# Ledger of designs, part 19: designed miniproteins, single chains, continued (3)

Each design is a single chain, and the fold is of that chain. pLDDT is the mean over its residues in the fold that is shown.

## One batch from the design tools (miniprotein)

Design m8633
Fold by ESMFold2-Fast:
Structure m8633 (fold): chain A 68 residues (1-68)
Amino acid sequence: MKHTLHVLIGARPGSDEYEVVVTDEDTGVSKTVVVPRLAPGESLDVTVELELPDGSVLTETLRLTAAV
C-alpha cells in the first residue's frame, strides 16, 4: 500500500533543536522527533518509525539539510 507522509519542521524557540513532525496522511498517525540544529550546509539523516493501526511499522529515513 502507498503511504503519503507529511513532514513539518519547526524551530524550537530559545533552543538549539528542531521539531520534526511526521504524519501519515492515510491513517493520521503522527510522530515527533527532536533533532539538533544544523549549521548552514549540514545534513542529518533521521530514521522515523510510525506504528500503523494495522500493527505494521512504517520506517522512513528523512534527510534534513540546513539552508546556506
Scores: mean pLDDT 75

Design m8634
Fold by ESMFold2-Fast:
Structure m8634 (fold): chain A 67 residues (1-67)
Amino acid sequence: LTPAQRWLEAGMVYLLAGNFELADAAFRKAIEAGATPEQLRDFLERNPLPDELRKRVEEYIKEAEKA
């Protein structure tokens, strides 16, 4: 896995555990490591989430679009 993919996997684990502080940090590191909005959308499609967690990932996608 690329560094970006490893950070996306870590972010997912933290989201599912309800640790939103660590999830935010992991998704930001994924974006810094080169995760694109398309990769984040693909990740979300491959990993279905409850609506509340899905909205959090959609905010990370918006941040990646601004980068």
Scores: mean pLDDT 81

Design m8635
Fold by ESMFold2-Fast:
Structure m8635 (fold): chain A 80 residues (1-80)
Amino acid sequence: SDELQKARLLTSASITLAGLQFEARRLGLEDDPVVQAKLAQMQELYAQMKATTDLAEQQKLFDEFQELADEMLAYLRERA
């Protein structure tokens, strides 16, 4: 169902966000202003995903979230 697919996208985004927050803290970068800004943008996209009732729109928001997550992971790895 669309509801199950939407729930899976939200769960995936939640796990990714938690993992990046954990990695930032592990590397001592939790107070880095770029890290804080990227995490805030990801949290905003996640909030938009939760608010939408349209699966297609949620999939688009999830794609934007994943692109930002990849940028965040690269940023953390370069500064480790």
Scores: mean pLDDT 89

Design m8636
Fold by ESMFold2-Fast:
Structure m8636 (fold): chain A 80 residues (1-80)
Amino acid sequence: SELEEKIKEWLEGFKEDGKKLIEEAKKKKNPKGQLEEFKSLVEYFKEKAKQYFPEELFKKLEKELDKISAEIEQELNKLG
């Protein structure tokens, strides 16, 4: 369906945008604070998506958001 195609495009965009935002956060004066803020924004978006999206669409989005959160956690762990 058209909606499923749009969701696939959004998920691909989230992966690339997530990587870019992580790299930009690492370049800021307070990379730890920027990464923590980005993680909070990802979790906030996940909670909103759970409320407004149908369950099947949310599950697909959740997998990609969880990957972004995991990548942020890995970068935070490196900053120690």
Scores: mean pLDDT 79

Design m8637
Fold by ESMFold2-Fast:
Structure m8637 (fold): chain A 57 residues (1-57)
Amino acid sequence: SAALEAAARALVAEARANGGRLSPARIQETADRLGVSPATLERAVLREYIREEEAAA
């Protein structure tokens, strides 16, 4: 969904600002807000990270 993609982009940007790290609490809070599982959000974050890396190549 567009909301999941937007959240994934925001979390990727947050992770980049923090040396590539996201706390489990941040994933859980965002997943709860969106009504998705943490695993679904983690996969969306990973896919967005890879997409941005590929776009930069």
Scores: mean pLDDT 82

Design m8638
Fold by ESMFold2-Fast:
Structure m8638 (fold): chain A 65 residues (1-65)
Amino acid sequence: MEEEKAELKARIEELLAEADKGTSPVYRRLKTAAETLLDNLDSLTVEQGRRGLAYLERLKAEAEA
């Protein structure tokens, strides 16, 4: 469980770094959402963290489309 949260954190940090390279409004939304998820990750279950990550992945796909 702690290892799973560490992997989630690493992936969210990767998406945050990708968002920092972009200047579009979608990248700004991705950055804010990723920061919020990281801040709350310790209080979330692994399943809730995975759902949050899925939302971030969707925002990244929209930013790159």
Scores: mean pLDDT 79

Design m8639
Fold by ESMFold2-Fast:
Structure m8639 (fold): chain A 60 residues (1-60)
Amino acid sequence: MEQARQQLLEFADTQPPEVADAIRRLAEGRPLSDAEKLLLIRSLSHDQLLQLGELLEQVR
């Protein structure tokens, strides 16, 4: 769990501030607005979205 959270934070650090904030919010279990969800979908590749989903499952 700690390793997956660290990987999420490292992934967030590679992104623009708006995307990084949304990823950190998800890592903390906080809900995203519809605008934040759309930002992630538009800003991340399909592979990056899959990686984000896998890391979020491991944080649970």
Scores: mean pLDDT 77

Design m8640
Fold by ESMFold2-Fast:
Structure m8640 (fold): chain A 59 residues (1-59)
Amino acid sequence: GAAAEEGARRAREAGAAGDGAAASKYGQLVSDKALEEGDIEAANRADLEGAGAAGRAGM
């Protein structure tokens, strides 16, 4: 849903700013909300984006 997309965007922004911890946290929150909505595909995407953003930030 919109909340999952917003969280993924925030995780990406945090990663770009070098805040790997925030990127990971937002990715997990987005994944959690997507799973709660039954959107497994969005949850997996959020996890991957959060992990990727954290990796790019040097985590």
Scores: mean pLDDT 69

Design m8641
Fold by ESMFold2-Fast:
Structure m8641 (fold): chain A 55 residues (1-55)
Amino acid sequence: SKKEEIEELRKKIDELMNKYKDLFKRYQAGDEKAKEEYLKISKEIVELFKKIREL
């Protein structure tokens, strides 16, 4: 069902949000490599929210 698909997408977002917060802190501390991963994960989160809106 659409509800189950939304629940799975939300779980993925939660996992990515935890990584995103860690990477953001590392980026602010001057870790330039963390910036690349931070930007990648931010785009993935946006795409997952778009999928939820289209369901």
Scores: mean pLDDT 82

Design m8642
Fold by ESMFold2-Fast:
Structure m8642 (fold): chain A 89 residues (1-89)
Amino acid sequence: LTPEEEKAALEYINTGKLPKEYASVEERAKKAYTAYKLGLLKENEPFEPVDKLIPTDKKVTDLHEGALEITGKDAKETASKLAYSVLYS
């Protein structure tokens, strides 16, 4: 992941809004954020596609009201996983 991709993912976690460059993948970003909030992102393991983490019978929850500021080492890892979900999976 590039620093720009990590920044975009962190902004989405904190504000619920993607930079304009990533607006076309907003649905994937919502799925990734839902997976994060449900604890489906594993620590220190290879990332899996978001579509496999969220059951097809579950609606994507809009968790933007619960958006939080994430900082530190854990924030970087979480942002990297979310950026990967948004841009590649």
Scores: mean pLDDT 52

Design m8643
Fold by ESMFold2-Fast:
Structure m8643 (fold): chain A 69 residues (1-69)
Amino acid sequence: SAAEKKKQEEILKLHIDALIQIGDLTQERIARLRAARSEEERQAVRAEYDAQSKQLTDQLKQQIAQIES
């Protein structure tokens, strides 16, 4: 149906937006890892990136669920 196609288009747009944001986070992570002077700093950067990636993924899942409901 037209309604189902619209939902699919909205979900596709959310996926594209999420991919762009993940790309930005990946670039930031790489830059910060290069700037880190100790293993402790590198571990902190990895933990922060992992937390941000999880939050983004969780937000995407919630937004998709709202569209599908």
Scores: mean pLDDT 86

Design m8644
Fold by ESMFold2-Fast:
Structure m8644 (fold): chain A 69 residues (1-69)
Amino acid sequence: MSQEQKDELFNKAKKAIENLVAKGIISKEEAEELKKRFEEILNDESLDLEQAERLIDKLMLEAVLKSLS
C-alpha cells in the first residue's frame, strides 16, 4: 500500500469519525481511540489497501452499534 493510499484512506476515515461525533453517535474520546487504531491498521505492512479499508469500516460499524445499544 502506498503512502498516498494510506493518507487518502486515513483522511476519509477521519471525516467519517468527525461526522459521527457531530451527530452525537460517538464521543470525542472514542473518536481519538478510533484514529489511533486506524493508524495501527494503516502502518501494518502485511495488509493491502482492501484489507485495511475493510478493518477500518468494521471498527466504525462496531463503534456505531455499541453507541446504539
Scores: mean pLDDT 81

Design m8645
Fold by ESMFold2-Fast:
Structure m8645 (fold): chain A 95 residues (1-95)
Amino acid sequence: TTTVTGTVSLTFKSPEKDKKAKAILTVNATGANATPTQSEKEIEGGKEVTLTGSVTFDAPAGQTVTVTITGNGYVEVDGKRYAQAGSAPTTVTVT
């Protein structure tokens, strides 16, 4: 088997100048047996952070597989969630 890692980076911005926010990024892969991953990071008021998440899966050696990697994220302020744009799905072919 070949171990493959897919990586997604998304930039999150705090919606409030004077409040800390928490950015949360979930990365998943479909078309392979993968466990979704979740990353989080604090954002200072009015600032932005880039979160990078990775998902790992195994591909059979010598076989071409097509995997779609998707990243989705949101920002939390005082327990309230603000949806952020997710990444466009990325298709990866592994041989």
Scores: mean pLDDT 75

Design m8646
Fold by ESMFold2-Fast:
Structure m8646 (fold): chain A 67 residues (1-67)
Amino acid sequence: SMALREEAMRLALALAEGFAELMKKHFGEDNVETEIEVTEEGVTATSTAGDETFTYTVTVEQVLEGL
């Protein structure tokens, strides 16, 4: 269902935004930069803190399998 896929995408985005907030809490707001990329397949959050990069990816299919 297209409607179910849209709801899964919203949840994927919320999870990626949650990851960004966790990174801000761990490293401090001024010490981390997070980029969020949205594609048809899902959402990827990439956080950079100094020389370290952390990537968190949630696909629409992963969300749908969890339902």
Scores: mean pLDDT 85

Design m8647
Fold by ESMFold2-Fast:
Structure m8647 (fold): chain A 75 residues (1-75)
Amino acid sequence: SERDRLLAEVNQLPTLSPKQFYEKALQLLERAETGSPEVRLDVASGIYFYALIAGDEELLKKAEEVMRKALRELS
């Protein structure tokens, strides 16, 4: 499924250079945008976790915004 492919690609993010990590994470968030709130939350949560470890404050902010929107739709 697209969900499984997105999550597999999120889990590959730590193997990338900082620039490739940022670019790939943005692409994954954009691809998840057309999905269900659950898919968007799963993808954004994974990106948030890796961005926190990498110290990427811009990705932390973007992932947090996606997570907040998805959580509102699930409420």
Scores: mean pLDDT 85

Design m8648
Fold by ESMFold2-Fast:
Structure m8648 (fold): chain A 77 residues (1-77)
Amino acid sequence: MLETAREYVKRAEETGDVLDVQTAASLVYSRAVELERQGINVENAQKAREYALKALRTGDVEYVKKAIRYVEEAEKG
Protein backbone atom coordinates (compact mmCIF):
# COMPACT_ATOMS: atom_id res chain seq x y z
CA MET A 1 0.00 0.00 0.00
CA LEU A 2 2.53 2.68 1.06
CA GLU A 3 4.97 1.63 -1.70
CA THR A 4 2.18 2.07 -4.28
CA ALA A 5 1.35 5.48 -2.77
CA ARG A 6 5.05 6.47 -3.06
CA GLU A 7 5.04 5.45 -6.74
CA TYR A 8 2.07 7.79 -7.38
CA VAL A 9 3.84 10.60 -5.46
CA LYS A 10 6.87 10.14 -7.76
CA ARG A 11 4.59 10.25 -10.83
CA ALA A 12 2.87 13.41 -9.55
CA GLU A 13 6.26 15.12 -9.00
CA GLU A 14 7.35 14.18 -12.56
CA THR A 15 4.06 14.97 -14.39
CA GLY A 16 2.17 17.44 -12.16
CA ASP A 17 -0.93 15.25 -12.55
CA VAL A 18 -3.46 15.97 -9.78
CA LEU A 19 -5.04 12.51 -10.30
CA ASP A 20 -1.75 10.88 -9.21
CA VAL A 21 -1.80 13.07 -6.05
CA GLN A 22 -5.42 12.07 -5.36
CA THR A 23 -4.69 8.35 -5.93
CA ALA A 24 -1.70 8.46 -3.54
CA ALA A 25 -3.75 10.41 -0.97
CA SER A 26 -6.63 7.89 -1.15
CA LEU A 27 -4.25 4.98 -0.49
CA VAL A 28 -2.64 6.76 2.48
CA TYR A 29 -6.06 7.77 3.85
CA SER A 30 -7.27 4.14 3.76
CA ARG A 31 -4.17 2.96 5.64
CA ALA A 32 -4.44 5.76 8.24
CA VAL A 33 -8.13 4.92 8.87
CA GLU A 34 -7.22 1.24 9.35
CA LEU A 35 -4.46 2.10 11.87
CA GLU A 36 -6.77 4.49 13.76
CA ARG A 37 -9.54 1.83 13.86
CA GLN A 38 -7.06 -0.71 15.27
CA GLY A 39 -5.93 1.79 17.93
CA ILE A 40 -2.33 1.74 16.67
CA ASN A 41 -0.51 5.00 17.47
CA VAL A 42 -3.79 6.91 17.05
CA GLU A 43 -2.24 10.43 17.20
CA ASN A 44 0.05 9.77 14.21
CA ALA A 45 -2.73 7.90 12.36
CA GLN A 46 -5.11 10.87 12.84
CA LYS A 47 -2.49 13.32 11.53
CA ALA A 48 -1.91 11.08 8.50
CA ARG A 49 -5.66 11.00 7.82
CA GLU A 50 -5.91 14.82 8.13
CA TYR A 51 -2.99 15.43 5.73
CA ALA A 52 -4.34 12.86 3.23
CA LEU A 53 -7.70 14.72 3.25
CA LYS A 54 -5.87 18.03 2.65
CA ALA A 55 -4.08 16.45 -0.32
CA LEU A 56 -7.42 15.20 -1.73
CA ARG A 57 -8.92 18.70 -1.42
CA THR A 58 -5.91 20.71 -2.70
CA GLY A 59 -4.08 18.33 -5.06
CA ASP A 60 -0.86 19.30 -3.26
CA VAL A 61 1.69 16.45 -3.27
CA GLU A 62 3.41 17.89 -0.16
CA TYR A 63 0.38 16.91 1.94
CA VAL A 64 0.65 13.31 0.65
CA LYS A 65 4.35 13.24 1.67
CA LYS A 66 3.41 14.44 5.19
CA ALA A 67 0.62 11.85 5.40
CA ILE A 68 3.02 9.04 4.37
CA ARG A 69 5.52 10.15 7.06
CA TYR A 70 2.82 10.01 9.76
CA VAL A 71 1.65 6.53 8.63
CA GLU A 72 5.28 5.33 8.83
CA GLU A 73 5.62 6.77 12.37
CA ALA A 74 2.31 5.13 13.39
CA GLU A 75 3.48 1.74 12.06
CA LYS A 76 6.80 1.98 13.97
CA GLY A 77 4.89 2.28 17.30
Scores: mean pLDDT 83

Design m8649
Fold by ESMFold2-Fast:
Structure m8649 (fold): chain A 71 residues (1-71)
Amino acid sequence: ATASQTAEFLRLAGFDVTAGDLKRAFRTRQPLRVGDTEFTPLGPDEFLVRRGTQRLVLFRDGRGYGLRPAA
């Protein structure tokens, strides 16, 4: 998925983030906080995205992005 599509999915899941926030996370590869949503690096191409008790893994998928459940 594109950055914009992935940000839309995250907003529908209750994470208030933008495509710009996703691009910034992967550009810097550093922890990032957007409001009450936290991006924590899990690896070079993966982040744990958390808001309260909700969590997902955000990852690079070629030139785009993907989401999977956090176990």
Scores: mean pLDDT 82

Design m8650
Fold by ESMFold2-Fast:
Order: structure tokens, then sequence, then C-alpha cells
Structure m8650 (fold): chain A 112 residues (1-112)
């Protein structure tokens, strides 16, 4: 099972990603999605389970691949090294931010 220090490291990196996602949505006139990602950042900072907040972020991004979510959950539960947890959390934060930017670009292209 994941150690609490590793869980905290993942939560801190995810919170940074959610704050970036919230700001991107806010800048692109999506206040409802910006508010949802701000709430996820607050939940991460408050000590929410990393698996739960990653699953909720995936749902908000339209990512509904149960196999990928199960693999992420298993990996998060296996994390015991804080530095590995930080790298994983940062990578997930970058994927979340990139997914937000891609969805906005696709919506703006479709509207043109």
Amino acid sequence: AMKEEARKAVREELAKGFERASEIYRQHGRPELAEEFERLAQEAKAGADPVTIVRRAAELLGINTPEDLEAIEAYLKSLTDVEEAKRFGAAMADLITGSVEQLIAEEEAAAA
C-alpha cells in the first residue's frame, strides 16, 4: 500500500496541476469547469485520496477508460518512494493540463 508521505507528494503535485487547469479554463471562458478543478485542487490540499481525485478529474475530461483508471489506481497504491511519487504526480499534472488545452483547442476549432 502507498505510504502517507508518498500520497501527500502525489496530492501536492496534482493540486498544482488542477490549479493550472482551473486557470486555463477561466482564461478561455469556462467558469464552471474552472470552479470544478479549483475544488479538486482544494480537496487534494485537504488530504483527499489521490485515486479518488484522479478518477474525478478523468470524468471531467471525458476520459472513461476503466482499464487505464484501474492501472493508475494500482500504481498509486504501490507507490512507497516520495521522489517517485513526486515524478508521477507531476507527470499526471502535465497530462491533465495538456488534456485541458487540447479539449479547448478542439472546441475552438469546431466553433470556427
Scores: mean pLDDT 80

Design m8651
Fold by ESMFold2-Fast:
Structure m8651 (fold): chain A 61 residues (1-61)
Amino acid sequence: DELEQLKKQAEEAAFLALSAEHHEEGKQRLDELVASASPEVAAEIRKAAEEAQARLRQATA
């Protein structure tokens, strides 16, 4: 399932973006995923990334 794989990659990129060591790599990966997708798929990618980051921020704050 292509969309589920993209959501998984977005979640991984979001986690990397919150890492001090890999935050630039994570942001770049997320930007590339969004740029390569249709508007509908890009919205799902952004949603998955935001949900992942929100969960991690609450756990690590």
Scores: mean pLDDT 77

Design m8652
Fold by ESMFold2-Fast:
Structure m8652 (fold): chain A 80 residues (1-80)
Amino acid sequence: SMDQQADQTLTDLDQRLDALVSQMRAKGLSPSKIAMVEASVTVQRMSIVVARRTGDEDALRQAINRANQTVDRLQSEIDS
């Protein structure tokens, strides 16, 4: 169900954020850069939570897709 996909995505976002923060700290990135990445992921989490509450399944699917795309982009930027 979309609710199960949302729950899984939120869990995955938390785990991926923890991994990104650890990677950024290991690379010696600035606290401000780390905070910006944390803020970006937080916005994506909030978007999923809001979409779930509306009951709009298409909006929820779009929020999940945007969250995954955003984290993939952040990972790519950090790996560069």
Scores: mean pLDDT 89

Design m8653
Fold by ESMFold2-Fast:
Structure m8653 (fold): chain A 58 residues (1-58)
Amino acid sequence: GEEAAKRLEEGARKGGAEAAVAAGELVTNDGLSPEEVIEAAKKIEGEVGRIAAQAASL
């Protein structure tokens, strides 16, 4: 329900910020393209947000 959706949204928001910092390190250390890292991070954020919205709608 509502509480589960709120927890997922909060976790995604917090995880997104931490993931961005870790992604920055990976680009520098492993030579990954910045665009690829940004796309992956954005996909994770959008996916979690969508799941939370779906749970809240039920």
Scores: mean pLDDT 57

Design m8654
Fold by ESMFold2-Fast:
Structure m8654 (fold): chain A 88 residues (1-88)
Amino acid sequence: MEEFERELNRGVAELALATLAAISDGPGREVLQAVLRAKTPEEARELARKIPGVTDEAAEYAGRMAQALLDGNPKEAVEAARKAIELA
């Protein structure tokens, strides 16, 4: 059941990030969209850095969001997302 719980929590985290992206504007929304498309934390950081106006610090939080998705940790994903939006 460990695999099921992790996938369920990942789904919750993805839904939370998608919801935040839908109600956000500008670079913050683009960072969230980049994270949702990324396959790895490294790819999430690279995609975030390519967005105009995104700081290196905001890109690091994009990597943390992607890691939280892999770990099935909705709380960490949302906390990292809020920081990325603030710093973008």
Scores: mean pLDDT 82

Design m8655
Fold by ESMFold2-Fast:
Structure m8655 (fold): chain A 53 residues (1-53)
Amino acid sequence: KDAELREMAEAAERLRDDLQSIVDSQKKSGYVSEISRSALYFSQRQYERLRKE
């Protein structure tokens, strides 16, 4: 159970970093998707929740 929570936190962190990279790439293209920005925001919120456990 605790190992699963750690794996989920690590997965959430990697997803956050990947989403940040996508948003940064979109900024260089002169276009940023609201969906990508929202996904990054929710990923960061989920990671914060897992940290509080």
Scores: mean pLDDT 73

Design m8656
Fold by ESMFold2-Fast:
Structure m8656 (fold): chain A 66 residues (1-66)
Amino acid sequence: SAGDEYAARAGEAGRAGAEAAEAGDVKGLQTGSNQALEYGKEARKAGDDGSAAAGERGAQDALSLA
């Protein structure tokens, strides 16, 4: 579903942001975290609560390194 795709993209963006944080790339962290949050919102809009929750967790994991 569209929600599943957005949730997957949120997780990927969150991971990219986390990797950027570990490398000291502040811009990469900000971009990845923002993208993760936006993809998580799109997953929820698609009506896939389970997929949206997974995306939101990925975004939060990335932001924990901010």
Scores: mean pLDDT 72

Design m8657
Fold by ESMFold2-Fast:
Structure m8657 (fold): chain A 82 residues (1-82)
Amino acid sequence: EEIRVEEGATNPDAALRAVTRALSLMLEKGGASVELVSPEEYRVVETDKKLSDETKQRVLAEAGRNVADARAGRPARVITVK
């Protein structure tokens, strides 16, 4: 399983909401991705790919760092899981 973290968020609140929604979908449905559509717009997509527990833990750790960055007013990173 591949975890990719992409930079490009210029709206910390939008990035935080997108990451939170993706985490909820990963925990409930087994997979989600966050796509950066524009610097201020994100798309959250469910995936059919079941994530391993190891991958979920790594995504949670990365999301925690992203939340901290967004709250500090720094560009948040978009998390993509394949």
Scores: mean pLDDT 57

Design m8658
Fold by ESMFold2-Fast:
Structure m8658 (fold): chain A 68 residues (1-68)
Amino acid sequence: LSEEQKARLRHHVDALAAAFGLSPEQAAAILAAALESGSGMTLLRRVAEASGASNGAILDVLAASRLT
């Protein structure tokens, strides 16, 4: 991943943590897993596991963070 892609991924993880009440430790673990895999599916799965949120709810937060 490029530095720009890493920065955007950190921004998205922060937005998801704020939206779903994730701890800093949960957010850091999700970010690390997503950076290592390079996969949006890994991000989605890890956030769903940590928060219990649906895939649709997670995608809505990601869409909103892209527009703001």
Scores: mean pLDDT 78

Design m8659
Fold by ESMFold2-Fast:
Structure m8659 (fold): chain A 73 residues (1-73)
Amino acid sequence: SHMAEAARRAEAEARAGTIGQAYRDIVLGKNLEKAKETLKEIRGMSDEEAEKLVEQIRAAYAQNQADVAAWDA
């Protein structure tokens, strides 16, 4: 049982790492299609839901950059 629990934990960690990489790619504007497919597979999202999430993440990042630039002006 402990070995099965360790395997489940390792899979969860690998999945979390893959999601983390997808989020980093979205923020950097790289590999957006691959990041979208990763989110669809891991979170069980529809194509529409994944597209919207990618747009929301990028919009939030762009707004944050604009706010910082305006504050430093």
Scores: mean pLDDT 75

Design m8660
Fold by ESMFold2-Fast:
Structure m8660 (fold): chain A 90 residues (1-90)
Amino acid sequence: SYVEELYEILKEELEQTPDVSEEEFKEALKELIENAESLLKKAMELSKVSPDEKEFLELLRKKMEERGFSEEEKEKALNILKILIKAAKE
């Protein structure tokens, strides 16, 4: 399940929000996955990038570096994006 894969990456963030249940958090992740295809298509269009996934991910990595993201923050964001792209293709 892509929801469970995203939850394993993001569960530490849930621990910082004690008023949010695991079920509510997973429902939000499900909504994110359901919107992933639309959001990714729009992001690719706005970036004027080929629908080539590798070129898109490389562009996003560069933009994150320009904005001062750490290597850990970039890897986490790219891993989330890879799961969303995979979910959108299936």
Scores: mean pLDDT 68

Design m8661
Fold by ESMFold2-Fast:
Structure m8661 (fold): chain A 73 residues (1-73)
Amino acid sequence: GSAADAEAAAREARALLARMAAGELTPKQFGEQMVALGERVGGAAGAAARAGGRDVIEWADQGMTASQVVAHT
């Protein structure tokens, strides 16, 4: 995608992270939403979002809290 697509994806990713920090999403839900974002955006930005989402799902399955995920992002 273009630089504008990458910026839009980064903005949506930050909004999802803020929602998790506010307790509106669990870490697993945040990771699943990041994978979905990556599937919609495509390109390098989409690949990064999918990879990051998968990492967060793995961390959530290992028992990481929302605060711990935020601290590592």
Scores: mean pLDDT 80

Design m8662
Fold by ESMFold2-Fast:
Structure m8662 (fold): chain A 67 residues (1-67)
Amino acid sequence: AEEARRQARAAAEAAQTYVKAYQEGEEAAREAARELIARAEAESPALGEGARRGVAAAEASLALNDA
């Protein structure tokens, strides 16, 4: 339960960070995502996985909204 909650929170924060950075450009979003995922992975592989899922969800949402 706590692990799932932490992963969900990491995913939500990663998605928000990616969307915010994407307003400055795709490269800025990629760098922000890379740093966020690296920090999450350094703390826990499970948090890194959550962050990657958040970024993927944000990328999919932006593709649907900007297409």
Scores: mean pLDDT 76

Design m8663
Fold by ESMFold2-Fast:
Structure m8663 (fold): chain A 70 residues (1-70)
Amino acid sequence: MRLSDEGVEELSRKLRELVEQGLITGEQAEEIMVRVLSGASLAEIEALLREHLDEATAKELLDLIKRYEL
Protein backbone atom coordinates (compact mmCIF):
# COMPACT_ATOMS: atom_id res chain seq x y z
CA MET A 1 0.00 0.00 0.00
CA ARG A 2 1.08 3.61 -0.61
CA LEU A 3 -0.55 6.79 0.71
CA SER A 4 -0.65 10.21 -0.97
CA ASP A 5 1.39 12.97 0.72
CA GLU A 6 -1.91 14.45 1.96
CA GLY A 7 -2.87 11.04 3.40
CA VAL A 8 0.47 10.79 5.26
CA GLU A 9 -0.08 14.29 6.76
CA GLU A 10 -3.67 13.49 7.82
CA LEU A 11 -2.66 10.12 9.34
CA SER A 12 0.26 11.78 11.18
CA ARG A 13 -2.10 14.46 12.56
CA LYS A 14 -4.69 11.88 13.70
CA LEU A 15 -2.04 9.67 15.36
CA ARG A 16 -0.62 12.73 17.19
CA GLU A 17 -4.15 13.55 18.41
CA LEU A 18 -4.61 9.97 19.70
CA VAL A 19 -1.26 10.16 21.58
CA GLU A 20 -2.27 13.52 23.13
CA GLN A 21 -5.59 11.96 24.24
CA GLY A 22 -3.71 9.03 25.84
CA LEU A 23 -5.39 6.43 23.59
CA ILE A 24 -2.05 5.16 22.21
CA THR A 25 1.62 5.64 23.07
CA GLY A 26 4.08 7.57 20.90
CA GLU A 27 5.85 4.25 20.21
CA GLN A 28 2.59 2.69 18.94
CA ALA A 29 1.91 5.73 16.72
CA GLU A 30 5.46 5.44 15.27
CA GLU A 31 4.95 1.70 14.62
CA ILE A 32 1.71 2.40 12.71
CA MET A 33 3.39 5.12 10.60
CA VAL A 34 6.43 2.89 9.83
CA ARG A 35 4.15 0.02 8.73
CA VAL A 36 2.10 2.31 6.46
CA LEU A 37 5.17 4.02 4.94
CA SER A 38 6.95 0.65 4.42
CA GLY A 39 4.08 -0.57 2.22
CA ALA A 40 2.52 -3.08 4.62
CA SER A 41 -0.68 -4.74 3.37
CA LEU A 42 -4.04 -3.28 4.36
CA ALA A 43 -4.75 -6.50 6.34
CA GLU A 44 -1.51 -6.10 8.36
CA ILE A 45 -2.34 -2.45 9.11
CA GLU A 46 -5.93 -3.38 10.14
CA ALA A 47 -4.59 -6.08 12.51
CA LEU A 48 -2.11 -3.61 14.07
CA LEU A 49 -4.80 -0.93 14.54
CA ARG A 50 -7.24 -3.41 16.14
CA GLU A 51 -4.48 -4.61 18.51
CA HIS A 52 -3.75 -1.12 19.91
CA LEU A 53 -7.06 0.77 19.49
CA ASP A 54 -10.74 0.24 20.26
CA GLU A 55 -12.91 -1.03 17.37
CA ALA A 56 -14.44 2.36 16.50
CA THR A 57 -11.11 4.25 16.44
CA ALA A 58 -9.36 1.44 14.52
CA LYS A 59 -12.15 1.52 11.88
CA GLU A 60 -11.91 5.33 11.63
CA LEU A 61 -8.13 5.20 10.98
CA LEU A 62 -8.49 2.30 8.54
CA ASP A 63 -11.16 4.24 6.60
CA LEU A 64 -8.81 7.28 6.54
CA ILE A 65 -5.95 5.12 5.18
CA LYS A 66 -8.24 3.60 2.50
CA ARG A 67 -9.47 7.08 1.50
CA TYR A 68 -5.92 8.31 0.77
CA GLU A 69 -4.52 5.06 -0.73
CA LEU A 70 -2.87 5.48 -4.15
Scores: mean pLDDT 82

Design m8664
Fold by ESMFold2-Fast:
Structure m8664 (fold): chain A 82 residues (1-82)
Amino acid sequence: MKKKKEKKEAIIKSLKDVAKELGLSEEDLSFRNLAKAIRKEEKRTDLTVEEVEKELKNIIKYTAEVLGLSEEEIEEILKYFE
């Protein structure tokens, strides 16, 4: 079985890979900038940037919980992207 640390790193890496695909630099990497980029590329005019950011955070929280990560580890992931 994968260690909790490996699972946390996999989530962070996945988000960084998505951000790079969307043209975000590491300096600009944040949930808000990621949400803006996702909303623009997906043409999600049905949602505000704040709603996309909230959904993104909820998806990460759910994924981390399913993978057996604690709330502290989820908070570390969220803080990585501020």
Scores: mean pLDDT 75

Design m8665
Fold by ESMFold2-Fast:
Structure m8665 (fold): chain A 75 residues (1-75)
Amino acid sequence: SLEESIEDSRWGTPAAREALEEGRKEGVKGSKELVEEYMTRFGLDEEAAQRQGGRDEISGRATKAGVEAIKEARE
């Protein structure tokens, strides 16, 4: 599942979740746009783009709001 893919990138740790929440509060643009960019420019499938997005969330490059958008798009 998408949630498992995000966990595989270690964003599911307490520290990673805290970093994602702080990023969301700071108004950093969401990982949904980042995922779409990865799919478009690098030819990644949705699963690979989501995993990369998860890693970037941990690095503080994307927001928790973006992760939520990806979960919705998964459906």
Scores: mean pLDDT 51

Design m8666
Fold by ESMFold2-Fast:
Structure m8666 (fold): chain A 72 residues (1-72)
Amino acid sequence: SEEALAALEEAARAAGTEAARRGALDAKQHLMSGDGEKASRYLALALASATNEEAARLLAQAGNIAHKDGLA
């Protein structure tokens, strides 16, 4: 889903930590390669590492979109 990928990119830009930024980018890469299980895992790690409320909100939004699209 283009919307899920865009939300992950926005989350990476808003991320307050390197761990959250990297996790969002890794989740995006795995979604692009069709690996929804790995994408979900990296998204969860990014959420656990988020210290910025905006980044956490965008990560949650990306996960919800990916789940609705059957990608994660």
Scores: mean pLDDT 80

Design m8667
Fold by ESMFold2-Fast:
Structure m8667 (fold): chain A 55 residues (1-55)
Amino acid sequence: SMEEELRALIRKILESLGLKSVDELDARTIHMIRGLLELHVGFRISRARLFRLLS
């Protein structure tokens, strides 16, 4: 599903940043991840959707 693809992409981004879990993310990094996701998929990701993906 699209949500599984987005979660996989988030995990790849975390890996590239040297982070092991979403609990290590500050607000700046969370917003950067949203921007990278939006760049990759070509559409906007709402804050609500982003937080569901991170939980």
Scores: mean pLDDT 78

Design m8668
Fold by ESMFold2-Fast:
Structure m8668 (fold): chain A 83 residues (1-83)
Amino acid sequence: SELEELYRQELKDFREQVEKMIAKAEKKGPEETLRVLDEAIRAFEIMKERAKKRNLPSIVQDIEKYIAELKERKEEVRKRLAE
């Protein structure tokens, strides 16, 4: 559907932007990286809820997978900060 293609493109563009923000934050340190990861997770959770409301299950699954990846990356950074 046209709506699915628009959301897929939006997801792709936003993911690329988030990866650039994470890379920049990593150069500044783990505290900034955690902040950016938390912001990204919140933003993708909002996008996921929008996709659910529009009945776009494939987009929801793609977003959920990426949120899981971001949460795993956040846990790795958090473990480094705990020491």
Scores: mean pLDDT 87

Design m8669
Fold by ESMFold2-Fast:
Structure m8669 (fold): chain A 56 residues (1-56)
Amino acid sequence: MKEFDIPLRSAVSSEIVKEGYLSKKTGFVFHPKDRDKVKDVPKDEEWVEVRYAGPL
């Protein structure tokens, strides 16, 4: 993980996420632009690559 978090958008209720990664544990959403950072994503947090994500 990098020295600081780079979440382009926090997961909010009723937010539809397109082309991103969703953490089922924390509900954090990362923009696909942050793809290089995904390699450092902890497996413990269950990250899911999605084209569309429903409300969180």
Scores: mean pLDDT 43

Design m8670
Fold by ESMFold2-Fast:
Structure m8670 (fold): chain A 100 residues (1-100)
Amino acid sequence: SVEEFIEEVRKAAREAMDKYLKGEITVDEAVKEFLKKVREILAKYNIPDDIELKILIHLHGGLLAMKREVEKAKSDEEARKVFDRGIELMEETIRQIFKE
């Protein structure tokens, strides 16, 4: 289902965020790990190529914006807020794409 797909994407995003906030990886490494997981999830759910392309275009754009704001964050609390808002917007974007 779409909601099961979104939950797995959310989990992947939270895992990458948590590693970054713990200082285990850089923001660029977090983005790479997240996108790798998203591609695995897209394959697992047999998402049609046109829907996959729409999702990837929106995720790449959103991740570039999030990276810029995360790098400006002066505290873990500010970085967490950027991640939380970004994840919320990504989930809503994915839901809208599947409604088309």
Scores: mean pLDDT 85

